Designed miniproteins, single chains, continued (4). Designs and how they scored, part 13

Each design is a single chain, and the fold is of that chain. pLDDT is the mean over its residues in the fold that is shown.

## One batch from the design tools (miniprotein)

Design m12441
Fold by ESMFold2-Fast:
Structure m12441 (fold): chain A 90 residues (1-90)
Amino acid sequence: GEELKKQGLEYLEKAKEALKKGDIEKALEYIDKVLEYAERLLRLGDREGAKELAEQALELAMEVLKKAETLENILRAIGLALRAIGILLD
């Protein structure tokens, strides 16, 4: 549990840095990794850890959505936001 949460938080920092640099594709890749770790935490019964990662991933996906210039990246950001919402509703 603890190590998975730590790895998820490390990908959150990478996503924030990519977004700060305007690297939308890298930000989307790192947000996807954060949600992968959140989903793994849910399967292990760590609902609090999963929701903490999902909440921050949702905020970053919404920031990417505001900055995305291609339909492909807009749809990817929406998909990530919906995955995060799914975790938060669990």
Scores: mean pLDDT 88

Design m12442
Fold by ESMFold2-Fast:
Structure m12442 (fold): chain A 110 residues (1-110)
Amino acid sequence: SARERLIRDVEEAVAIAKAFSKYDPELVKAIEEIGRELIDALRSKDFETDEEAYRFLENELIRLAKEKAGASEETIQRIKEMLDEARENPDLRRVYLAFAILEIAREKLK
């Protein structure tokens, strides 16, 4: 299903973000918490298309950045740009999602 495919992309993105965080346990924990919340949100809803599922994920990532991380407007704009790249370049989606998750995790720890 569209939901299961996108959950797989999020799980792989979390793994990539954690690999770039090495032995920073606080950052790894923040990445895992963001990933869990995204996956739980995706599991709570059904989607008819991959596009619908992806738009939901974009909105959830922006919500987490604003409400849980207290991200600046400049950081939110960078996240939106990463999400646009993930939408336009499916082969690189996991990498751009990883960058977005990592950015939110870093903001949460400020």
Scores: mean pLDDT 87

Design m12443
Fold by ESMFold2-Fast:
Parts: C-alpha cells; sequence; structure tokens
Structure m12443 (fold): chain A 90 residues (1-90)
C-alpha cells in the first residue's frame, strides 16, 4: 500500500550504515517492478519529496535503474543490488 512505502521511506531518513542498506533493499525488492507500476509508486511518494527532495531524487533514480536493468535482461537480484548502490550513494 502507499502508506507502507511512505513509512519505509521515512525510516530511510533516520537510517545509516547497514540499516540504511537493509531498508533500501527491502523497499527496492518490493517496489521495483515495471515502468507503469513505477510511475504510480513514485507519484504516491510525493510527500517524501516535500520532506527531503534529495532522498526522493535518489529513490527515483534507484527505482528507474532497477527497472531499466530488469528490462535489459539483468537478473532481479543483480538489478536490486545495483539499485541499492544508487539509493545509498553519497
Amino acid sequence: SNEEIIKLTEELLKASGEKLRELAREILRKYVTDSTTLSKTLSSLWPIYEKDPELFNRLNKAMRTGVDLIDAGVSREEAIEKAVEVLTSK
């Protein structure tokens, strides 16, 4: 649900180190699907943009990276790990 992804994403704002990577992986495994579903998911995350635009932009980039890799034939697990790196990069 939209409420669940918002809660998980708000927890990212308070997380660091291994906990940040764990939460990122949980979110990305659950919500990186296809381009149509991704657009709906990102629209539901607009409250995160209001709190932390930089986190929203990283999340958008990470989710799109994951979807693009899956569409290119990369395994889901590899695509998620690449997306985690994008989301957690400085």
Scores: mean pLDDT 77

Design m12444
Fold by ESMFold2-Fast:
Structure m12444 (fold): chain A 72 residues (1-72)
Amino acid sequence: MDMSDPLVQELLDESVRLVALAAEIVVTRKELEKAKAAGDEKKAAELEEEIKRLEREADEVQARVDALEAEL
């Protein structure tokens, strides 16, 4: 295995994206807790929608990581 291999590079890129999405979900959940504590129902609803969007995107990236790992 060579780190310059296109499949290895794609796996690393998708893995980095997955980690970034996981971090974004954690941050957005903390923002949601703050919005709920402040009684900002509109902000809380927007953040709940954002979390669902990020989770869906993370599922798609995870599927690509799994497919790339199967080819290595």
Scores: mean pLDDT 83

Design m12445
Fold by ESMFold2-Fast:
Structure m12445 (fold): chain A 80 residues (1-80)
Amino acid sequence: SMAEELRRRIEELEREIERKQEEIKRKLEEMKKEEEELKDAPPEEQRKAVLRKVSELLRLVGELAGLLLERRRLERELAA
């Protein structure tokens, strides 16, 4: 049935959301470690690292936002 297909897709999407949240958590831990390693580095190297990590986080957050919006869309279709 269409309802069963939608539920399966929502469950798959919820697993992807959980994996993306874990990826973000892991990235934040890696960034914290890199920040400690670069504590005494030249300002330009620190700036480059900050810009890189912010860009990577923005990408991951954007991907998570897309998954959350898609889950909401499917949940609305299931509720109709």
Scores: mean pLDDT 86

Design m12446
Fold by ESMFold2-Fast:
Formats: sequence, structure tokens, C-alpha cells
Structure m12446 (fold): chain A 64 residues (1-64)
Amino acid sequence: SMSERSAAAARAAAEAGDAAGAGTTKWNGSQGHMITREGGLAAVEAAARGDAAGAGEASVKGQV
């Protein structure tokens, strides 16, 4: 259930635009930003559904 609260918080942050990447830096090429952002968004979405295990895998993928 702690994982569920974390997932709900991650979802709320994503909807607020914070976790969705409202725009911190877009310098180091769109490629790096796209893969990292896609991985991050996928992890947040998986966490929001309560799939903490899936979020972990997506997070590792986003670290590429």
C-alpha cells in the first residue's frame, strides 16, 4: 500500500506537469531528452496503475 500511495503521488505530479517534464532543459539533443522523458513518463504511468515492478523496469530503461 505504500507503493500505491507513491504511485498516486507520481500520477498527481505528472498531471500537474511536474513529473511530466514541464521543461527543465532541452539542451543535450532531443534524443537524450526523448528517451529519458519517455522512460520517466512510462514509469510514472505504471506507478499510477499500481505496477511498481513495471515502473522499476521502465525507470531502468529510461536511464539509457
Scores: mean pLDDT 48

Design m12447
Fold by ESMFold2-Fast:
Structure m12447 (fold): chain A 76 residues (1-76)
Amino acid sequence: SLEEFEEEKKEVEEKVEKLVKEAEESDEEKKKELLEEAIEIQENFIKKMLEESKGTPEDLEKAKKRLEKLKELLEK
């Protein structure tokens, strides 16, 4: 359902945001671990959207852009 997908999307966004905030406050090694975990969560969500045909094209584009930003944060 649309409501179920929106709840899952919000949960993923909140988990990723929490990991990014924790990474900002962490040592370089721990920061890398937390960002890699955030990337994995985001990639799994995108994979699920594609495999289950969930969300709009706009939702998928936003999720992919979020993944790109996470990868940029990991790269120095």
Scores: mean pLDDT 82

Design m12448
Fold by ESMFold2-Fast:
Structure m12448 (fold): chain A 106 residues (1-106)
Amino acid sequence: MSMSRKELLEVAVRSAEKLEEILKKEEFTEEDRKEAVKAVRDLLAAMKALDAPESVIELLENLLKVVESENPPDNEVFKILLEKVFNQKELREYIERVREELEELR
């Protein structure tokens, strides 16, 4: 990948913000699901490129394996799984650190 560290941090922050916005909605539509899956993929790719802790990477990889399986969960179950993953302390602390680093570079 040819992206700079700053560009990777920007992708990670934007993806996390998109997921937070989707999770705040009362209704979780099929379009929201597609946007959430894309944001999780973009966040995971950026985190891997940023050498994020394996524990944090594993949380997102396990989520994608479930939602991209041959028998994917419905929208309601997907939203619950997404909320559970994004409520994990390690992931929240990592995203906060990425936000702090990006703000220092702005």
Scores: mean pLDDT 83

Design m12449
Fold by ESMFold2-Fast:
Structure m12449 (fold): chain A 88 residues (1-88)
Amino acid sequence: GAAENARNLAEAARAMAESLETFAKDYQKRGDTEAAQRLQELADRFREVAEKMIEAAEKGDPEGVQAASAEFTRLALEAERAYREAKA
């Protein structure tokens, strides 16, 4: 149901944040402080989306769930673009 989907999306957002935090630490160790900061900022935004998703689901707010889902999609596309640019 909707609450189950919201929890699954929140878990996905947290997983993305953890991956980005790992990459941020790797870049920091290499001396790339700017890249590390950008990745950490993106990780923080994914964690915020996870929190908003759970709060909206707990309150029975379908509009809030939809808004958080849209932001997750936007952040995922930004993360993919950053990955492609780093690899190109």
Scores: mean pLDDT 82

Design m12450
Fold by ESMFold2-Fast:
Structure m12450 (fold): chain A 55 residues (1-55)
Amino acid sequence: SKEEIAKAIVEAGREAGDLPQGLKAARKVLNGEMTPEEALKLLSPEAQKIAKEKL
């Protein structure tokens, strides 16, 4: 679900030390402003890797 994807993005951002970008990306997925793939690009490469492992 979009909520599970958003949660994974927030958790990945937190773990990578990029929580503000994680929250921003998650909101854009929940609002339908971005696809999960587009939103992941807002994160650092480390956060992107962590998020993909959680999905």
Scores: mean pLDDT 82

Design m12451
Fold by ESMFold2-Fast:
Structure m12451 (fold): chain A 70 residues (1-70)
Amino acid sequence: SLLEKAKELFLQGKYEEAVELFKSLEDNPTAEIYYLLSLAYEKLKKYEEALLYKRKALELDPNLVLPEEL
């Protein structure tokens, strides 16, 4: 899936490419997708964007828990 491909890019350190794929999923956003975007932006040192997406994730799911594999 696109989500798994984006996670793989993140794990490979390809954060800009991971952000592009995660953003392509924003038409059907989930708290997980927004949280993964926040983590990718943190790795890119784009802290304002990271905070924005973390807020979006928590707005969708205040009890958000990510899979251990990430």
Scores: mean pLDDT 78

Design m12452
Fold by ESMFold2-Fast:
Structure m12452 (fold): chain A 80 residues (1-80)
Amino acid sequence: SEIDKLLEKAEKLIEEARKSTDPEVQRKLAFEAMELAQKAIDLAKEKGDLEKYNRAVFLEAEATAIFIHALMAIEGEKER
């Protein structure tokens, strides 16, 4: 399904972000994962798919945490 494709792509981006040691790469990958997870949330709501909705919300939360952590690391480097 379209939701499953979005969730699979978001999961792969989160895995790549977690493997990266570069905050700029982590920020970019996490942001892309957040956008894909948000699209999956919207589609799951339209279809009433609670299981896919919960999975999408969880992935969005994980991606958001990585994104915020990456932003904090980048801001710390700029203030040096």
Scores: mean pLDDT 86

Design m12453
Fold by ESMFold2-Fast:
Structure m12453 (fold): chain A 73 residues (1-73)
Amino acid sequence: LERLAEAAERMVELLSEDPSAAEAVRLFEKARRMALEGAPEEEVLRLMEQGIRKVTNLALRLEAMRILEEAVR
């Protein structure tokens, strides 16, 4: 869960400059809080995946996917 919390924080930083990604940022912030609270890993992952789907910029979406993939190794 610590790695997922760190990944969510990195995704928020990545998307902070893109106003179209505001909903994705909100989902990643929620996922980070849930991971820090010790929520089930599958629930945190589900929120992060939903956030990634909300990212309309393809390059940013692919980078967010890479961050998540590294966190689950």
Scores: mean pLDDT 81

Design m12454
Fold by ESMFold2-Fast:
Structure m12454 (fold): chain A 70 residues (1-70)
Amino acid sequence: GPVEEALREAAELVREAEELAKQGRYEEAIKLTEKALELVRKHASGTVRGEVAIAELERFLKELKEKLEE
């Protein structure tokens, strides 16, 4: 269903963002992470799995933004 699809697509985007971050490509990693967060908020907010994913995505996004400001 939409929750499962959004969580799977978000996980794929996060994997790509992690690889970009390893290369120092933080702006691109941020864009993918923001897209993942938007998908989870739109399709999975209000579910336990979605709320956990949102918290993890917000933490990762904060870490990426901190790296970009260095």
Scores: mean pLDDT 87

Design m12455
Fold by ESMFold2-Fast:
Structure m12455 (fold): chain A 79 residues (1-79)
Amino acid sequence: MRVELRASPELAQWTADEIRRIAEEAGVEVTVGLQVVDLEKYKENEFEVMRLGHNQADAAVRAVREAAARGEPVEFTPP
């Protein structure tokens, strides 16, 4: 499975670790791509960027859980 998300460095690292743990527990292989939001964009729209990051993290975790249940590969792309 391939998962990519765009969030603050802290949220991205936390989410990647959580996804990896879920995949390992379920015996499913996952490739996680980390993309951090530029500081400039973060400063311009702090609340919007953080909210989007949280939504993307939640969607990624959900997709990984569904893939683990089915044993199917999953590709997650931010909206």
Scores: mean pLDDT 58

Design m12456
Fold by ESMFold2-Fast:
Parts: C-alpha cells; sequence; structure tokens
Structure m12456 (fold): chain A 71 residues (1-71)
C-alpha cells in the first residue's frame, strides 16, 4: 500500500542519515589523531552530531511503531 511505502521510505532515509552522522563522527576522531583539527573543536561537533542522531533515532522508532501497528 502507499502508506506502507511512504513509512518504509521515511524510515530508510532516517536510518541512512544516522549512519552518515556516525561516519562523520569517526572522520572527526581520525582528524584529531592526525592533528588536522583541535580536540575541543571536534568534541563540540561530535556532541552536535550525537544530539542530531538521537533525535533521528527517536523519529525512526516512532515510524517503526506506526509500521508495526499496520495490519
Amino acid sequence: SDKVRKLAARYTALSLRVIGLEFQTEILEKQVKQGKISKEEAQKKIEELRKEAEELRKEAAKLKKELDALD
């Protein structure tokens, strides 16, 4: 159904964005180790990415609950 398709598409998009944010965090950690960025600057950016990822995970969980409620 169209409703299932839209929920699945949105869930997939949110999940991919979370994966992208996790990968960005790994890049920042490697940049700190390589001396390309300060530890303090990286920590601020990582905290912002973490907060965004948590919000996206909450939205994804809500969509999954809506999908699971469909007959």
Scores: mean pLDDT 85

Design m12457
Fold by ESMFold2-Fast:
Structure m12457 (fold): chain A 57 residues (1-57)
Amino acid sequence: SMETAIKRARTMLELAALHAKSEEEKIQRLEQAAKDSVKVLGISEEEAEKLREEVLA
């Protein structure tokens, strides 16, 4: 379902942030994870960007 895809995307983004060793790396890893979420999980670019902003905060 779309809800499951969004939850998986959030987990991917949170995991990317946890693996970051600096704020610059966190920004870069979250940008990549957001793009991967669109490609792999099929969520919209708008939803991926919203998740990226939420995890960055």
Scores: mean pLDDT 86

Design m12458
Fold by ESMFold2-Fast:
Structure m12458 (fold): chain A 81 residues (1-81)
Amino acid sequence: MDQYLQRIQQDPNDATAWNNLGSILNLQGRYDQALDYYQRSIQLDPNNAFAWYNLGLTLDNQGRTDLAQQYFDLSNQLLGL
């Protein structure tokens, strides 16, 4: 976590660092904070299919299955699936 926090402090436009920080928070069950960081990653790089997929997984973990499906579909479209 600390390394990704340092990266976003040094470069707040590092979409990969925002996505990776979100993933760490999701694994810790901090879903609301994970969603905020995935959303930041997507704002910086809207073609980041993994960020859309991770956002969907986090929403599904919260029981928001309808929203999760929309983001899984977006991720699949970006991957050409």
Scores: mean pLDDT 81

Design m12459
Fold by ESMFold2-Fast:
Structure m12459 (fold): chain A 70 residues (1-70)
Amino acid sequence: MEKVKELVKESEKLYKEAEEALKNGDVEKARELVEKLRKIAGELVRMGAEKEAGKIGSKVGELEDKIKEL
């Protein structure tokens, strides 16, 4: 599943960027990165990669909670 591996790698990069953006108080960038992560999770669900999508969804929820605190 080559596409699933690529989407997972991309999600890992975006998650790290979102964490860095939140650490720096860049709420706008963090929101953009969360949207990208949601799109990747949706694509993974469409491909039947529910386990991978679920992990990304959990991370998105964590980021959204942090954004709410800012």
Scores: mean pLDDT 83

Design m12460
Fold by ESMFold2-Fast:
Structure m12460 (fold): chain A 106 residues (1-106)
Amino acid sequence: AEELTEEGRKLFEEGKFEEAEELYKKALEIDPKNARALLNLGILLFRQGKYEEAEKLLKEAKRLYEEAGDKKGLAETLKNLGTLLLAQGKYEEAEKLFEEAKKLEE
């Protein structure tokens, strides 16, 4: 599952969004608790304007990183959720997420 997430990230960086999405989805079929695949797929869907789907995936990634105690993964997820909420005009909610991410990086 990690190899699929890694290859998906590489395709995403090359602008091959459909192929990247397929690999992230395959990684999640193997391991539905793959927080990195959820985060990366959420970012990809956000860039495609699929805000509701992106928010669901980013919230699940947040939950999994919180359960794992992965402060770095949690901070990255919170920043991406904040950016998505800004794009939706949810400024107050976005500010709270950015503040939480900053505290985790201290």
Scores: mean pLDDT 86

Design m12461
Fold by ESMFold2-Fast:
Structure m12461 (fold): chain A 100 residues (1-100)
Amino acid sequence: MLSPEELRAAVESLRQVVLHAKKLVEEGNLVLAAVVAGLASAAAYETSRLAEDPRVAELLREASRLAAEAAKAAVEGNAEKAKELLEEAARLLDEAARLA
């Protein structure tokens, strides 16, 4: 298990990665946005397994799911959907960091 401080730092780092993926979508770089969002999804899922609080774990799993859907939307050329999904994922990660 991660300490609360380590978990908070990991979640904040994930939030920055998700926001970077959103910025790539806004800049029209959908291929790189899909890669970054996919990596964020995997990292959020693994971090959820290290969270002691079930509420934090659930927020991280939902953020992982949204980031994966955002990667798919980016691959499909749906920039608006990818952006909305990444924005929601970042919001859930902010909530997870506050609970950690």
Scores: mean pLDDT 88

Design m12462
Fold by ESMFold2-Fast:
Structure m12462 (fold): chain A 73 residues (1-73)
Amino acid sequence: MKKVEEAIEYARKNPDMSSEEVGLIVNELRAAGGSTRDMALVVAARYGKGEEYADKLVAGYRTGRETARELGR
């Protein structure tokens, strides 16, 4: 998805952007049919991190619900 590649590049070049600006980019990608991983890649790029960090964000989000059930939360 070209919009994801462009958003990642923009985030990498603008590490000083606000969390609000990152949120706007993420919402635009979601509206364009972007996946949770695509959105995580943009967040990772903003923090100067790559695919490994994005994959950890996605995994933590997905497994967190099962862990919460097990812990009675």
Scores: mean pLDDT 69

Design m12463
Fold by ESMFold2-Fast:
Structure m12463 (fold): chain A 58 residues (1-58)
Amino acid sequence: ASKEERERADRAGAREAVRAAEGADPQQMSLTAREKALEAGASEEEAERIAAGVLAVG
């Protein structure tokens, strides 16, 4: 993916990480972050990495 697509995907993951930190289910937010990253143009591997980041925050 381009640098812009990667940054967009990272920002989507960051938003879901904030929701997880606010008491949302970390596993559910991780799945949402993965889906949003794929929608933003991330590869499947990048989306999984972003989802793992959400789990680490929540």
Scores: mean pLDDT 70

Design m12464
Fold by ESMFold2-Fast:
Structure m12464 (fold): chain A 90 residues (1-90)
Amino acid sequence: KEEIRKAISEVLDEIQKEIVDRALAEGIPLPAAQIGADFVTGVAFAAYSPYKTPEEAKKALEEDRDRLVELGIEIARGLATQPWAGLTAA
């Protein structure tokens, strides 16, 4: 259902931007903010894509928007405040 995927992708792009913008405002590093945003939008895309109509999918996603943004910020904060969560080779 290409129309549903397009509709939710547009809302998910907005959610991703809100997660990143708000995480950065809290002093969370951009890589952690992006990982949090990508995780939440990926899970949401899978959860909302099976809806029957673009309107239903978009409405449900918009109703859950604040929760998805908060979840993305929590993930980003966890990655930023727990150095062990970001395993890097230097």
Scores: mean pLDDT 76

Design m12465
Fold by ESMFold2-Fast:
Structure m12465 (fold): chain A 92 residues (1-92)
Amino acid sequence: MELAEEAARYARELGIDATAVHVDNLEEAKKAVIDSQATAILGVGERGAEIALQVGKELGIPAYDGGDTLEGARAAIERLKADGVRRVLVIS
């Protein structure tokens, strides 16, 4: 959860609209994407990354693996920016 919040904070510093949420399962993650109107999803931690990639496949939106470190999460946010993403949901 802390890593997701730090990633979202970094995204906002780079001009990306970002929200961080903790989810327990795939359905909560899909609901959070819809409720936030995010155009991409980023998962941090092994479970968060796995859920994010699956949500991306099911909803047809870009999904990113932020890894399990702050450096990995920051690199993923820089990739989101390079890909033109303007609103991202960060999950853990």
Scores: mean pLDDT 86

Design m12466
Fold by ESMFold2-Fast:
Structure m12466 (fold): chain A 77 residues (1-77)
Amino acid sequence: MDPEELEREIQKAMVAMQISIAKLVIEKGKADEETLKLAEEAVRRAEELVREHPDDEEARELLREAREVLERVKKAL
């Protein structure tokens, strides 16, 4: 795997992890300002991934999930 491909995979994994953490925190009724920041960072990273790799369906799906989670966090606050 070349460095660029590895970097892309790491960024996708980071976004997926941030989405999962935010979902768990919402489920536990513990959403706070740190959860909002986490969800906002997930959206930002996913938007960058889609911009650089517009044909990457996984990146586009991560962006959709990140945006959905961000809206859920905002409603939970």
Scores: mean pLDDT 85

Design m12467
Fold by ESMFold2-Fast:
Parts: C-alpha cells; structure tokens; sequence
Structure m12467 (fold): chain A 120 residues (1-120)
C-alpha cells in the first residue's frame, strides 16, 4: 500500500537524520571510532527499513527504480563520510554529512511525488 510505503519512508528519513546528527556530534568531539560505529549500526537499521520499502514497492517499477537510485547515491556519500572520518578530515566529513542530509530531504520529496502519482 502507498500509505504503508509513505510511513516507512518517513521513519527511514527520520532515522537517517538522527544518524547524521549523532555522527556530526561524534566527529566534533574527535570520537572517530564512535562515529564509525554509529554509522555502521544505524546503516544496518536503515537497510532493514529500506528492504521492507522495496518489498512493498515490488509492483511499482518507477518507485522501485527511484529507491534503488537514491540508495546508490546515499551509499556513495556514506562511503566518502567513512573515508573522511578514517582520515580524521573533519571538513570533508562535515561536507559529506551535509550532502547526505540534502539527499535524504530530496529523496523523500521525490518519493512522495511518485506516491501521489500512484494514488491518482
């Protein structure tokens, strides 16, 4: 159902934003190992929600395609965050954390638009 997909997308974006905030706080405190642990544990939880969304979206090929594209873009950005944190490059870490937050907001908007088209 489109309503169930929307609820899971909202939860995923909320969890993602909370994850990014906690990573930013850990990096500011120079707790780099803690930042990486937060990213890994939160990413595993995000993937669980994402897999549920993909299963619900199986009958909606355009929505599924958008979800996969957004996943690949987010994964690339998170890889850059991991590399920046491992290198203790705070400026690069903050740059990519900002990009990840912007992608989550954009992705939510694009998914909500597609869900409206499916309901109409």
Amino acid sequence: STEEILELVEKMVELGNEMLKKIEEAVKEKKYKEALKILKESWDKLLEIYDQILELAKDYPELRKKLLELYEELQEILGEIVEAIENKDEEKAFEYLKKAKELLEKGKEEIEELLREIEE
Scores: mean pLDDT 87

Design m12468
Fold by ESMFold2-Fast:
Structure m12468 (fold): chain A 87 residues (1-87)
Amino acid sequence: SMEELLERARELIERAREALKEGDYEKAIELALEAIRLALKASKDVLKAIGLALRGIGVLIDGELAGDLEAAARGLIREAERLLELA
């Protein structure tokens, strides 16, 4: 169900925050991306949700290209949270 997808996405966000606290930025990014994927599948307006996610992710990609994986991880977690609120 859509509710099950959203609950799984919330769990992944919590795990991503935990990885972030441990300095495992790669794991935090992977978990946040999976949360975004699940939240998008649960969205009532997929096109709008994708548009919002892509704008956020674009800012984060700039951070990664600058070699700041912590900033990339933090921003992806924030975007996953926004998508859960939209869904």
Scores: mean pLDDT 78

Design m12469
Fold by ESMFold2-Fast:
Structure m12469 (fold): chain A 118 residues (1-118)
Amino acid sequence: SLREALEEAARRAEELARRARELAAKLAQVSAGAAGHLAAAAEKLEEAARLLREAAASSPEEARELLERALEAMDEAIEHARRGAELAAKADPEVAKEVEELAREAEELREELARAAA
């Protein structure tokens, strides 16, 4: 059901946020800029998860508006993750690959949600 799909998407966004915070901690001592972008990405992923859970509990009309707002939060999270990866590549190329994988998974979730919003 749409509700179950939105609840699962919220769990995926929360897991991505947790990973973003772990990557921010790893980068904190080698690239403050990269760490800052990963922390911002985590906050936006947490916002997206909250909006997705609210959408799962809402009417179809309200769910659409909340889903559009969740997509905006996801887009901001992805942009922060990409910028974080660029900065991390200069300090720790191995961690930068983990950030790129996070950004890719966030993009996949965003595309799935965009299809649900259409």
Scores: mean pLDDT 90

Design m12470
Fold by ESMFold2-Fast:
Structure m12470 (fold): chain A 100 residues (1-100)
Amino acid sequence: SNDDAISQWSRRRQQRIDDFRRGRISMRQAITGFFQDTRGLITTLSPSVSDTQQINDIFNSYTQQAQRYYIQGDNQSAIDVLDQGNVDITGRARQISNQQ
């Protein structure tokens, strides 16, 4: 189902956040992976142009906030922002899926 696929893409993004939290990857690598996993979600859902823009806007907002915290040396706030971004992207994807 789309819900199962959405959950799988959410888990991939969570893995990027967890790898960054554990010091296994850089913030740049985490955001790049998050981008790839969000592109995979968009491909799976095949949403409208408007719905695609909404997912991209959520992604851009949270990744920009996370990068600002990271530059300030606040890694915990950066992680918290990425975690919230994953929740919000997943929630929006479920809303879009339910309208299809």
Scores: mean pLDDT 87

Design m12471
Fold by ESMFold2-Fast:
Structure m12471 (fold): chain A 75 residues (1-75)
Amino acid sequence: SKEEKIKELEKKLDELQEEAAKAREAKDWKKMAEIYREMAEILEKMAELSDPEEAEILKKEAEELRKEAEELEAA
């Protein structure tokens, strides 16, 4: 179902957040940027499964993660 697909995507986000925390401790900013881009892709997939209003919010969050990834690589 749609709800089951969203749950699986949320689980992937949780796993990526744990990976991002480890990258942060290692000061591996390039890896952290890669993880943020993967998180953005998952949010975009969630947006495809969401109502238009919620989809716009998720797309905005994905854009912010992509911007943060660029800033991490620039540091």
Scores: mean pLDDT 86

Design m12472
Fold by ESMFold2-Fast:
Structure m12472 (fold): chain A 100 residues (1-100)
Amino acid sequence: ALEEAIAHLEEAARLAEEAARASTVPEAAGDARAAAELLREAARALREGDYQRAVSLLVAALILLVAALQETTDPEARKLLEQAIRHALLAGRAFDRALE
Protein backbone atom coordinates (compact mmCIF):
# COMPACT_ATOMS: atom_id res chain seq x y z
CA ALA A 1 0.00 0.00 0.00
CA LEU A 2 2.75 2.54 0.88
CA GLU A 3 4.78 1.50 -2.21
CA GLU A 4 1.55 1.75 -4.24
CA ALA A 5 0.87 5.28 -2.93
CA ILE A 6 4.42 6.39 -3.85
CA ALA A 7 4.09 4.87 -7.35
CA HIS A 8 0.80 6.74 -7.94
CA LEU A 9 2.32 10.04 -6.71
CA GLU A 10 5.30 9.63 -9.07
CA GLU A 11 3.03 8.75 -12.04
CA ALA A 12 0.78 11.76 -11.24
CA ALA A 13 3.90 14.01 -11.20
CA ARG A 14 5.08 12.61 -14.56
CA LEU A 15 1.64 13.17 -16.14
CA ALA A 16 1.41 16.71 -14.70
CA GLU A 17 4.86 17.55 -16.15
CA GLU A 18 3.74 16.21 -19.57
CA ALA A 19 0.54 18.29 -19.29
CA ALA A 20 2.65 21.40 -18.61
CA ARG A 21 4.63 20.75 -21.81
CA ALA A 22 1.44 20.09 -23.82
CA SER A 23 -0.28 23.29 -22.63
CA THR A 24 -0.16 26.50 -24.69
CA VAL A 25 -1.79 28.46 -21.81
CA PRO A 26 1.03 29.80 -19.56
CA GLU A 27 -1.11 29.76 -16.40
CA ALA A 28 -2.18 26.13 -16.99
CA ALA A 29 1.42 25.08 -17.75
CA GLY A 30 2.66 26.86 -14.60
CA ASP A 31 0.03 25.29 -12.33
CA ALA A 32 0.64 21.81 -13.80
CA ARG A 33 4.43 22.17 -13.30
CA ALA A 34 3.95 23.40 -9.71
CA ALA A 35 1.64 20.42 -9.05
CA ALA A 36 4.30 18.03 -10.43
CA GLU A 37 6.88 19.47 -7.99
CA LEU A 38 4.47 19.14 -5.04
CA LEU A 39 3.64 15.53 -6.01
CA ARG A 40 7.37 14.64 -6.13
CA GLU A 41 7.81 16.30 -2.72
CA ALA A 42 4.80 14.33 -1.38
CA ALA A 43 6.42 11.08 -2.57
CA ARG A 44 9.67 12.04 -0.77
CA ALA A 45 7.76 12.93 2.42
CA LEU A 46 5.94 9.57 2.28
CA ARG A 47 9.25 7.67 1.89
CA GLU A 48 10.58 9.56 4.95
CA GLY A 49 7.48 8.68 7.02
CA ASP A 50 6.23 12.30 7.19
CA TYR A 51 2.60 11.40 6.54
CA GLN A 52 1.11 14.77 7.53
CA ARG A 53 3.43 16.60 5.12
CA ALA A 54 2.67 14.07 2.35
CA VAL A 55 -1.11 14.62 2.74
CA SER A 56 -0.75 18.43 2.81
CA LEU A 57 1.38 18.39 -0.34
CA LEU A 58 -1.05 16.01 -2.10
CA VAL A 59 -4.01 18.31 -1.30
CA ALA A 60 -2.08 21.38 -2.56
CA ALA A 61 -1.13 19.50 -5.75
CA LEU A 62 -4.77 18.47 -6.38
CA ILE A 63 -5.88 22.12 -6.10
CA LEU A 64 -3.26 23.13 -8.71
CA LEU A 65 -4.15 20.22 -11.03
CA VAL A 66 -7.83 21.22 -10.95
CA ALA A 67 -6.87 24.87 -11.61
CA ALA A 68 -4.71 23.80 -14.59
CA LEU A 69 -7.57 21.64 -15.93
CA GLN A 70 -9.95 24.64 -15.79
CA GLU A 71 -7.36 26.97 -17.42
CA THR A 72 -6.18 24.72 -20.29
CA THR A 73 -7.64 24.87 -23.82
CA ASP A 74 -5.42 22.01 -25.12
CA PRO A 75 -7.18 18.61 -25.52
CA GLU A 76 -3.96 16.63 -24.90
CA ALA A 77 -3.09 18.68 -21.79
CA ARG A 78 -6.65 18.17 -20.50
CA LYS A 79 -6.37 14.37 -20.94
CA LEU A 80 -3.00 14.29 -19.14
CA LEU A 81 -4.33 16.45 -16.27
CA GLU A 82 -7.36 14.16 -15.84
CA GLN A 83 -5.01 11.15 -15.67
CA ALA A 84 -2.74 12.98 -13.18
CA ILE A 85 -5.76 13.75 -10.95
CA ARG A 86 -6.84 10.06 -11.06
CA HIS A 87 -3.37 8.89 -9.98
CA ALA A 88 -3.23 11.53 -7.21
CA LEU A 89 -6.60 10.29 -5.88
CA LEU A 90 -5.43 6.66 -6.09
CA ALA A 91 -2.33 7.67 -4.09
CA GLY A 92 -4.62 9.09 -1.38
CA ARG A 93 -6.65 5.85 -1.23
CA ALA A 94 -3.51 3.68 -1.11
CA PHE A 95 -2.13 5.91 1.65
CA ASP A 96 -5.32 5.49 3.73
CA ARG A 97 -5.08 1.69 3.31
CA ALA A 98 -1.39 1.74 4.38
CA LEU A 99 -2.42 3.30 7.72
CA GLU A 100 -4.78 0.38 8.52
Scores: mean pLDDT 88

Design m12473
Fold by ESMFold2-Fast:
Structure m12473 (fold): chain A 60 residues (1-60)
Amino acid sequence: MDEILKRAEEIAKQAEKLSEDVRRKVLELVKEAKLAAIEGNLEEAKKKVKEAEELLKKAE
């Protein structure tokens, strides 16, 4: 859980350099990942983190 939240924070920080539209989508996924992790839905949290990472890679 702690590692997922840490990774979500790192992704959000990297999103700062992206266009507004992509940044907003990445931050939405990060928010969903954090919420899922807090709720104990680790599988959903990991899925959302992976989606955010994929979006970051595609935008760079």
Scores: mean pLDDT 79

Design m12474
Fold by ESMFold2-Fast:
Structure m12474 (fold): chain A 88 residues (1-88)
Amino acid sequence: SNMQKAQQYRQLGDQYLSQGDNSSAGVYYHRSGYFYYQMGNYQQSADYYQRSIDLGYRGSIPNLSRSYRQLGNDDQARRYDRIVDRIR
């Protein structure tokens, strides 16, 4: 299920973070955020995409913008859209 996948990838992210592997942790938090998004849990999706970005995985920025848009947080969605435009 999407819940099991979200939890599995979150646990992998936590494991790699505890080992100091920020790069792998960022990738797995991104994957966790994706499955929370697929379940309609947009707040958890945004939280894990933010953790992914904080660990250097900038590929989560467009995904974070989409999660904030689904939450109706248009100001935050627009902020992250502008960051995407600057890195492209």
Scores: mean pLDDT 86

Design m12475
Fold by ESMFold2-Fast:
Structure m12475 (fold): chain A 63 residues (1-63)
Amino acid sequence: MVGDVYEAAEDYVARTPDELTLRKGERVVVLEEVDSTTYRVRSLTTGEVGLVPLTALRRLGRE
């Protein structure tokens, strides 16, 4: 969901220029649900924005 914080479940390497590379444990905030399997997120570590597959993410919940 938009505004929710997720964590990279494992290292993810961007496969396209629109995707974001994440290291395991890196936290992101959801900006947009692009489709059922892909979120646009912002890294809380680097501030970079990009697309990440939902399968690479683990939900931490709302705080």
Scores: mean pLDDT 79

